# Designs tried in a protein design run: designed miniproteins, single chains. Part 114

Each design is a single chain, and the fold is of that chain. pLDDT is the mean over its residues in the fold that is shown.

## One batch from the design tools (miniprotein)

Design m3981
Fold by ESMFold2-Fast:
Structure m3981 (fold): chain A 90 residues (1-90)
Amino acid sequence: SLEEALEKIDKIKEEALKEVPEELKPLLEKAKKLAKEALEALAKGDYFRAEENIGILEILIGVAKVVGDEKLAEYLKKMLDIVREFKKSL
């Protein structure tokens, strides 16, 4: 369900907050927002908006890797996986 997917994103963020440096928390917050907006867009049938948010989230994963924070990149990938699983369930 949408509620379960949104809850999973919140749990991933809470785990990431324990592992990610303070300076990178804004990037984590941005990723959470993009993942949640993608899930809500998918639930409404707004596939264009969903794909846009997914694409931006993929860019942020690339940014996390370039910055050299593999933990941040891994948590962002987990968020993206939740969005992709939800899309496949539709």
Scores: mean pLDDT 85

Design m3982
Fold by ESMFold2-Fast:
Structure m3982 (fold): chain A 63 residues (1-63)
Amino acid sequence: GSAKVTLKDGKIEVEAESELGSLKGVFDNVRDAGKALGPLVPGLGEEATLQAIQQASAVVKQL
């Protein structure tokens, strides 16, 4: 799978593709982004999950 977490105009943009489904959305806060992405995490695989965590960490540091 793949996951991308970025900061855009002060909002969190999440794009994910997993075996459990896909997600493309913009969220006002970390909690809502996490609630949307959470169900897809088991289908992402290790590498995509690690990339998502690293990107989310970078986004949180910019908020």
Scores: mean pLDDT 80

Design m3983
Fold by ESMFold2-Fast:
Structure m3983 (fold): chain A 82 residues (1-82)
Amino acid sequence: PKTIIIKIVGDTAFIIETDRPYEEVLKEISTTATLVEETDRYKVYERPDGSLIIVFKEGVTLEEAIEFARERGAKKIIVEKY
C-alpha cells in the first residue's frame, strides 16, 4: 500500500507517492507542522512558511489526490513517485 502526500506551495501542488506507512509519515510531519484540518480520509498540516501538507489514508488513489489538489486551488500539479 502507498501513502499519498500533497504539498501545496502557493498555487503549485507536489503529489508524492511513498511506500512509507501513513502513521510514520504523520509522525514526521507533526514534528515541524501544525494540524489544521482532520477528516476520516486525510489530515492537513500547515508549515511555518504557510505551505500546506495533506496526508491521505491508505486506499486513496493518485487520481483522487490530483482532483483534491485542483479543488484546493492548485494551478500547477507535479507528481513524484518514490
Scores: mean pLDDT 83

Design m3984
Fold by ESMFold2-Fast:
Structure m3984 (fold): chain A 56 residues (1-56)
Amino acid sequence: SMELAELTVEQARDLISSGARSWAYGLARNTAEGLKQVDPEAGEYMLRRIDEVVSE
């Protein structure tokens, strides 16, 4: 769901700010790929949001 995607992106942002950037990015990407199998729209949204957060 989109709510799960948003929560996961916020958790990834929190981990990145704490210095766990590479681990947070990997975890978030794996979660997004799994989400795409169940909800492709939410999974694609999550992938785009993660890329935006990393580019900030």
Scores: mean pLDDT 75

Design m3985
Fold by ESMFold2-Fast:
Structure m3985 (fold): chain A 74 residues (1-74)
Amino acid sequence: SIIEQLAKEVNQDPADEKIIKEFLNALKNNDEEKALKLLKEMKKKDVSLATIYLYANALELDVNLIEQLLTELS
């Protein structure tokens, strides 16, 4: 798994890895409502945005969508 390989390289916390996986899966399924809810949870859990972008890019997901969701959280 690409996510598991990247998590090992960046020494990712397993709990953070799980919530990141759920977020990335929501983006893959074009479930913007679920992705927004998970992004709010990650923001409260001190999850690194740089790490999220790294995972999204590795999975060939559009990182611009993440930026749009972040704007909606303002």
Scores: mean pLDDT 74

Design m3986
Fold by ESMFold2-Fast:
Structure m3986 (fold): chain A 71 residues (1-71)
Amino acid sequence: GGIQRAIQQLRQLRDRTTNPRARLVLGISVRLLEQGDVDRAIDLLRRSLNDPDPQTVRAARQALRIIRQHV
């Protein structure tokens, strides 16, 4: 349970994020979760931990923690 709560918290994280790359990664992750594709959302976020942009890496770490708490 909790996928809807994870979606809500990821939307809030996206809304606080000004970096375009991080916003895109978070937005795609939200879309995948809305479609019930939890595994693909996690895979995208895990790959984003290797992004050269530090803000994108931080956003991906926070998103993974949110998913872990609720899904």
Scores: mean pLDDT 88

Design m3987
Fold by ESMFold2-Fast:
Structure m3987 (fold): chain A 98 residues (1-98)
Amino acid sequence: MVALTPEEREALIAEGKAVIIADLKALAEKYGITKEVAEAIKLLEEATTPENLARATGLILKGLYGLSEEEVKEIEELYINNSPENIERINEIVEKAK
């Protein structure tokens, strides 16, 4: 298993952020979820707080899979309180919506 140093992780996050934003713009155009992706990008550009990451994730999943507001809120709460069980629950909500 490869372990990254904190400095290597920060460099990858910074470079990854630009790639993710470009990929999200392409995804928005392909699937017609431009509104949800634009709001998610705005949140990520403002700050990479756990709350903004959770909201951005919920918005993208809502656009892609047509999740209800209740499902989006559950995903946001599960994402903020990150645990293996919570991540598995998010995956279950997404799989059920597919």
Scores: mean pLDDT 70

Design m3988
Fold by ESMFold2-Fast:
Structure m3988 (fold): chain A 91 residues (1-91)
Amino acid sequence: ELPAALQATLDALEPEVEEAVEAARRRLEEMAAAGASREELLIAAAEAMLRGLERIREAIARAPESPEKAALLAAIEEQIRRLRERIEELR
Protein backbone atom coordinates (compact mmCIF):
# COMPACT_ATOMS: atom_id res chain seq x y z
CA GLU A 1 0.00 0.00 0.00
CA LEU A 2 1.15 3.57 -0.71
CA PRO A 3 2.55 5.69 2.16
CA ALA A 4 0.02 8.26 3.47
CA ALA A 5 2.10 11.26 2.34
CA LEU A 6 2.47 9.86 -1.20
CA GLN A 7 -1.25 9.02 -1.33
CA ALA A 8 -2.06 12.62 -0.27
CA THR A 9 0.15 13.94 -3.11
CA LEU A 10 -1.66 11.74 -5.66
CA ASP A 11 -5.09 12.70 -4.25
CA ALA A 12 -4.20 16.41 -4.58
CA LEU A 13 -3.15 15.84 -8.23
CA GLU A 14 -6.36 13.99 -9.19
CA PRO A 15 -8.60 17.02 -10.00
CA GLU A 16 -5.70 18.74 -11.85
CA VAL A 17 -5.11 15.60 -13.95
CA GLU A 18 -8.84 15.22 -14.67
CA GLU A 19 -9.04 18.87 -15.84
CA ALA A 20 -5.93 18.46 -18.03
CA VAL A 21 -7.34 15.26 -19.61
CA GLU A 22 -10.62 17.05 -20.44
CA ALA A 23 -8.74 20.03 -21.91
CA ALA A 24 -6.60 17.69 -24.05
CA ARG A 25 -9.71 15.77 -25.21
CA ARG A 26 -11.45 19.01 -26.29
CA ARG A 27 -8.33 20.21 -28.14
CA LEU A 28 -8.00 16.89 -30.01
CA GLU A 29 -11.71 16.97 -30.95
CA GLU A 30 -11.33 20.55 -32.26
CA MET A 31 -8.22 19.56 -34.25
CA ALA A 32 -10.01 16.53 -35.74
CA ALA A 33 -13.04 18.67 -36.67
CA ALA A 34 -10.67 21.16 -38.37
CA GLY A 35 -9.23 18.34 -40.51
CA ALA A 36 -6.02 17.55 -38.62
CA SER A 37 -4.16 14.48 -39.91
CA ARG A 38 -3.75 11.26 -37.90
CA GLU A 39 -0.07 12.19 -37.41
CA GLU A 40 -0.95 15.68 -36.10
CA LEU A 41 -3.50 14.18 -33.67
CA LEU A 42 -1.00 11.56 -32.42
CA ILE A 43 1.69 14.22 -31.85
CA ALA A 44 -0.79 16.48 -30.00
CA ALA A 45 -1.97 13.55 -27.82
CA ALA A 46 1.61 12.47 -27.02
CA GLU A 47 2.59 16.07 -26.15
CA ALA A 48 -0.42 16.36 -23.80
CA MET A 49 0.52 13.06 -22.10
CA LEU A 50 4.15 14.23 -21.77
CA ARG A 51 3.07 17.50 -20.07
CA GLY A 52 0.83 15.52 -17.70
CA LEU A 53 3.56 13.05 -16.73
CA GLU A 54 6.10 15.87 -16.18
CA ARG A 55 3.63 17.60 -13.82
CA ILE A 56 2.95 14.35 -11.90
CA ARG A 57 6.72 13.71 -11.65
CA GLU A 58 7.32 17.22 -10.22
CA ALA A 59 4.57 16.80 -7.60
CA ILE A 60 5.74 13.31 -6.55
CA ALA A 61 9.36 14.52 -6.32
CA ARG A 62 8.26 16.92 -3.54
CA ALA A 63 6.82 14.07 -1.43
CA PRO A 64 8.86 12.55 1.44
CA GLU A 65 11.38 9.87 0.40
CA SER A 66 10.13 6.26 0.35
CA PRO A 67 10.79 3.12 -1.72
CA GLU A 68 7.32 3.56 -3.25
CA LYS A 69 8.15 7.15 -4.30
CA ALA A 70 11.44 5.97 -5.86
CA ALA A 71 9.62 3.21 -7.78
CA LEU A 72 6.89 5.60 -9.02
CA LEU A 73 9.44 8.21 -10.13
CA ALA A 74 11.44 5.55 -12.01
CA ALA A 75 8.27 4.33 -13.78
CA ILE A 76 7.21 7.89 -14.70
CA GLU A 77 10.71 8.79 -15.98
CA GLU A 78 10.65 5.70 -18.21
CA GLN A 79 7.22 6.70 -19.63
CA ILE A 80 8.47 10.28 -20.22
CA ARG A 81 11.52 8.89 -22.06
CA ARG A 82 9.34 6.66 -24.29
CA LEU A 83 6.91 9.51 -25.07
CA ARG A 84 9.78 11.86 -26.00
CA GLU A 85 11.16 9.18 -28.35
CA ARG A 86 7.69 8.65 -29.88
CA ILE A 87 7.21 12.40 -30.46
CA GLU A 88 10.61 12.60 -32.20
CA GLU A 89 9.69 9.61 -34.42
CA LEU A 90 6.37 11.25 -35.42
CA ARG A 91 8.04 14.58 -36.32
Scores: mean pLDDT 83

Design m3989
Fold by ESMFold2-Fast:
Structure m3989 (fold): chain A 63 residues (1-63)
Amino acid sequence: TEHYERGRRLLAEGRADEALEEFERALAEDPSNGAAWRLLGEILAGQGRFDEAAAYYARAEAL
């Protein structure tokens, strides 16, 4: 989706909070996008939000 590609670009630019919002929008459109679940987990882990990161990793692995 467009949101997924925008999220990837923002993450590459170091704009993690904006990337997080775009990946959340991508998952609202396509919840089967395992890559977006995984990248959300990585961003949250980088922010020290490990419990939320673990939940998103579990969602990616369950797909």
Scores: mean pLDDT 83

Design m3990
Fold by ESMFold2-Fast:
Structure m3990 (fold): chain A 58 residues (1-58)
Amino acid sequence: SLEELAREIRKLLEEAGLTVDQAAEMLGVSKDTLIKVLSGEMSEEEAREFLERLRAAL
């Protein structure tokens, strides 16, 4: 679910010690995009792609 994806993304950021700013810079996305993912304003597909990208960057 989108809620589970958002939670996993938050957990990974917290465990890695990354701020929203640092994560956005690392992934080459805007802070706005990251905020939308975390607030559930994106599709499940977009959230999954973001999670995959984040895991690959860690």
Scores: mean pLDDT 78

Design m3991
Fold by ESMFold2-Fast:
Structure m3991 (fold): chain A 103 residues (1-103)
Amino acid sequence: SAGVLIAEYINEKENASEEDKTIRLGLALLQDAIAAAKNGLISPETGKLAEEVRKKMLELLKQGKRDEVVRIATAAIDAYRQSNGDLKAAVEAAKAELERLES
């Protein structure tokens, strides 16, 4: 029925909004890590790792692999929250998740 199709559409839009927020926050954390490394606030190695992970996330988004990008972003966000704002922890968690997806 038309009502069922409308409900499914609303659910898809709501789910896409939460996924979009997660992806944007994950990419923002990696960009913050890149900036922090350039300013000497974290190691250059962590900055290079953040650049690699961010590039791979953008490539996965172009391939329509949004679920994989959400997993990487979620790993970064969770590590950042659990470490009370450690960008290195966020980058290392994102890289670990990317490695699991590539294996």
Scores: mean pLDDT 84

Design m3992
Fold by ESMFold2-Fast:
Structure m3992 (fold): chain A 67 residues (1-67)
Amino acid sequence: GPAREAEARRLVEEAERRATLAVIEGDYDKAIAILEETRRRLLELGAEEHVERVERSIAHLKALKAQ
């Protein structure tokens, strides 16, 4: 419902902000951990589209770390 959608969006925005700060600090492991915790919470909310968005961000950060 709309309340769960608003909660999911808030979780994604907060996680993206915190992960971006961790990346700026050079801490890719921290950024990935933040997004993985957020992914777990989004799964509990049933927010499938937001889960997919966060999974793409995790994959991107893992690729950057591997370079």
Scores: mean pLDDT 87

Design m3993
Fold by ESMFold2-Fast:
Formats: sequence, C-alpha cells, structure tokens
Structure m3993 (fold): chain A 84 residues (1-84)
Amino acid sequence: MERSLLKLLRDAGATEEALRYVRKGFRALVRGDLETARRYFEKAIEINREAGLERAARTIEAVRQLLEDLHRQGRLTEDDLEPE
C-alpha cells in the first residue's frame, strides 16, 4: 500500500468534497498560482471544520504546509499528492 497524502487525509476523516478542493489547490500550486492554491486549501479546511472534523482540518493544513515547502525548494511534482 503506497503512502499517499490523500490516503492520509481520508484516514484523518477528510470529506470527499474537501479532498476535491485539496486536489484543486495542489494543481494551482504546481502551476505556481499560490493565491489560488491557498484559497482552495482554505476552503477544504473550512468544509471539514464546519462538519466538526477538526483532525481532518488540521491534517489538510499540515499537508498544505508540506506542499508549499516542496514548491519553495523546487521539488514539487504532480505525484507528490498522490504517487502513482
């Protein structure tokens, strides 16, 4: 079983709607659109918080920080969220 950030988020209780926004934020980040990426990640966090899923919201925040760190290092690839 491959280590996937999306699986980590599902295991933390993230909703499929929030995961859809995480994927949108990741794609924006890969394109270098940091403002759009942040808005999508914030939306994903908000969806889980409104549903009372605080652990999932906190896990999305941690994943966002990790992906932004990889982008700053020039190491972010399309496979970093969900390796094939």
Scores: mean pLDDT 77

Design m3994
Fold by ESMFold2-Fast:
Structure m3994 (fold): chain A 118 residues (1-118)
Amino acid sequence: DELRELLLTAIKGALAGFVLAGEPEALLRAIARDMAERLGDASLVAELEEILAMDKAKLEEIQKAGGEAALRLLRWLEREDPRAAEGLAVLAEQVRRGSAGAMYGVALLALEHLEARA
């Protein structure tokens, strides 16, 4: 599932960006647990432990990949709801500027949209 892979990549990118920003480990573990439960994928908890052990260069690579995935999710969200285009454009600018919070916000919007369709 292409959307699932983009969503997972965006979540991992956000987590890597939060590590780079010095966000509390408790917050990152809470995010990983919530996402693992909502996606039905316990591997996210194990992948967070790997991310926490990564050096800066690897974290930056994962954050970059997550940003690219988040921009693809934003294009999909705009196609699903063109009336949201202005708000999604603001999120896209923040993702391009390397905001981990914006990457996470995009992942949450995409997940919420997928959950509403189930």
Scores: mean pLDDT 86

Design m3995
Fold by ESMFold2-Fast:
Structure m3995 (fold): chain A 64 residues (1-64)
Amino acid sequence: NLEEEVAQAKTIIQRAIVNSDAPVEEVVTAAIKTLREQGVSDEAIELALSELLPPEQRRRILNS
């Protein structure tokens, strides 16, 4: 279910940001790697990022 995957991705990304003093882009990149390893779809990850981060920051993370 895409909606559940988006909720899972948002939760993991938000927790990673709150619990880390590292730059947001580094923290989010690491969280995305973990989500992909857990089988979360790229579509769900992109949707979660669209709700959490501005377009410019999302573009930098996704094109790294």
Scores: mean pLDDT 81

Design m3996
Fold by ESMFold2-Fast:
Structure m3996 (fold): chain A 95 residues (1-95)
Amino acid sequence: KAAEARELADQANDYAGEAARHGHRALQLYRQTSSPELQEQAKKNFEEARRHYERAKEAYAKLKELAEYASQNTVDAAEGALRFAERVLKELEEA
């Protein structure tokens, strides 16, 4: 159970990290230029950010079900990663 909780935390962190990375790339591309080619790349990165964020939320939800088998630091780290990804996606929606 502890190993399962750790694996879910790692998945949540990895997916949230991917969401944030793709989100920041999309935001950078939207802000820097109105080139059609770069707008297509921005849209692709935005879609990838959304997909990874949803997967991160699913992993985190499962982690919360196993929270008693995880350290508080592990849970807090996963929550922090999710909140960071959420903020990046919100900035993208406002861009």
Scores: mean pLDDT 83

Design m3997
Fold by ESMFold2-Fast:
Structure m3997 (fold): chain A 94 residues (1-94)
Amino acid sequence: VEEKIKEIKEAVEKAADKIAELLKKKKVDEKLVKEVEENIEKARELVKELMKEGVPEEKLRELQAEIGKIIYDKIYKYLNEEEKELLEKMLASA
């Protein structure tokens, strides 16, 4: 459980770092996009495994809060107000 949580957080951090690079460059970089997609998919699969293992809702809630903090710290500073509102809505509905 703890090892999977760590891997999920690492994958989210890598995806967030690559998204920040894309935002800074303001150009399409297909390699960076692919790396984002691969890390998001890895995190998604690990979350599915945790849910199948019957991990308590409290731990899933903690993981969601940590993911939100990673996204905030890595990405938010590169977004305009409209993009921030969109991201907040997406996080609230996930």
Scores: mean pLDDT 72

Design m3998
Fold by ESMFold2-Fast:
Structure m3998 (fold): chain A 94 residues (1-94)
Amino acid sequence: MEAARVLAEAEAKAERILALAERVVADMLARGATGLPLNPEAWPPELAELRRMLEEAGVRLPPFTTPEELLELARRAAENVLRRGREEAERILA
């Protein structure tokens, strides 16, 4: 069923957002960083990918975002992805 595929893809995307956020937060804590750097060009590839996925989910990532704030933004983005996936699955079934 197309609906099952859409839901599985949304779940995988949500899991990836959370996993990327956890890795970025772990790196920040290991370095003693209290916030994300102002210059995006100094960001590691994982953070650049996370920012893109957050923006696609309708969540903006501001500079100086703390580890706690980053996890909250990632949770919000994951919920948005899952909600959109459910809505798309419902349209396919309708």
Scores: mean pLDDT 78

Design m3999
Fold by ESMFold2-Fast:
Structure m3999 (fold): chain A 85 residues (1-85)
Amino acid sequence: SPLLEEVELILKKLKEMKENIEKNGYLSELEMIQIRILQQEANRLLRELGREPVPPIQWDASVEEVLKAIDEYIRALEEAAEELR
């Protein structure tokens, strides 16, 4: 399914971003831009699947708040992927 492939791709990118942020202990401006793009794509996919969108990450979010939001996106997309399998 093309939709499942999109979900799995966004999941992979979110998991890689989470690992990099946790390893480095900080969030760069480039990483914040990439996360904002990924959150928009994730919420588009969730909407297409009839699921509740995850609240967008605020521009002044702490590293902890960003990681929590990434975990919420991962959880929602993994649940969606399971139903598409």
Scores: mean pLDDT 83

Design m4000
Fold by ESMFold2-Fast:
Structure m4000 (fold): chain A 74 residues (1-74)
Amino acid sequence: SLTDELPEEEKEKNLAKALKIPVETVRNYKKALETGDKEAAEKALKGIKETIEKTGKETEVMKEWIKKLEEILK
């Protein structure tokens, strides 16, 4: 939610747990979106893809994040 959000730290941990991705991957994703940092975008993209490869599952949120990260890396 964008109106009444949980504390950022809790939100990051909850999101990482729900998606089964590392917290560092969540942080790199946020940094890439906020700053356009291509290095952060590449790290986040790798983290998501490695998670999909390891778990064999790709959530809709992961697909959205991949698209956003690929746009930054263009």
Scores: mean pLDDT 76

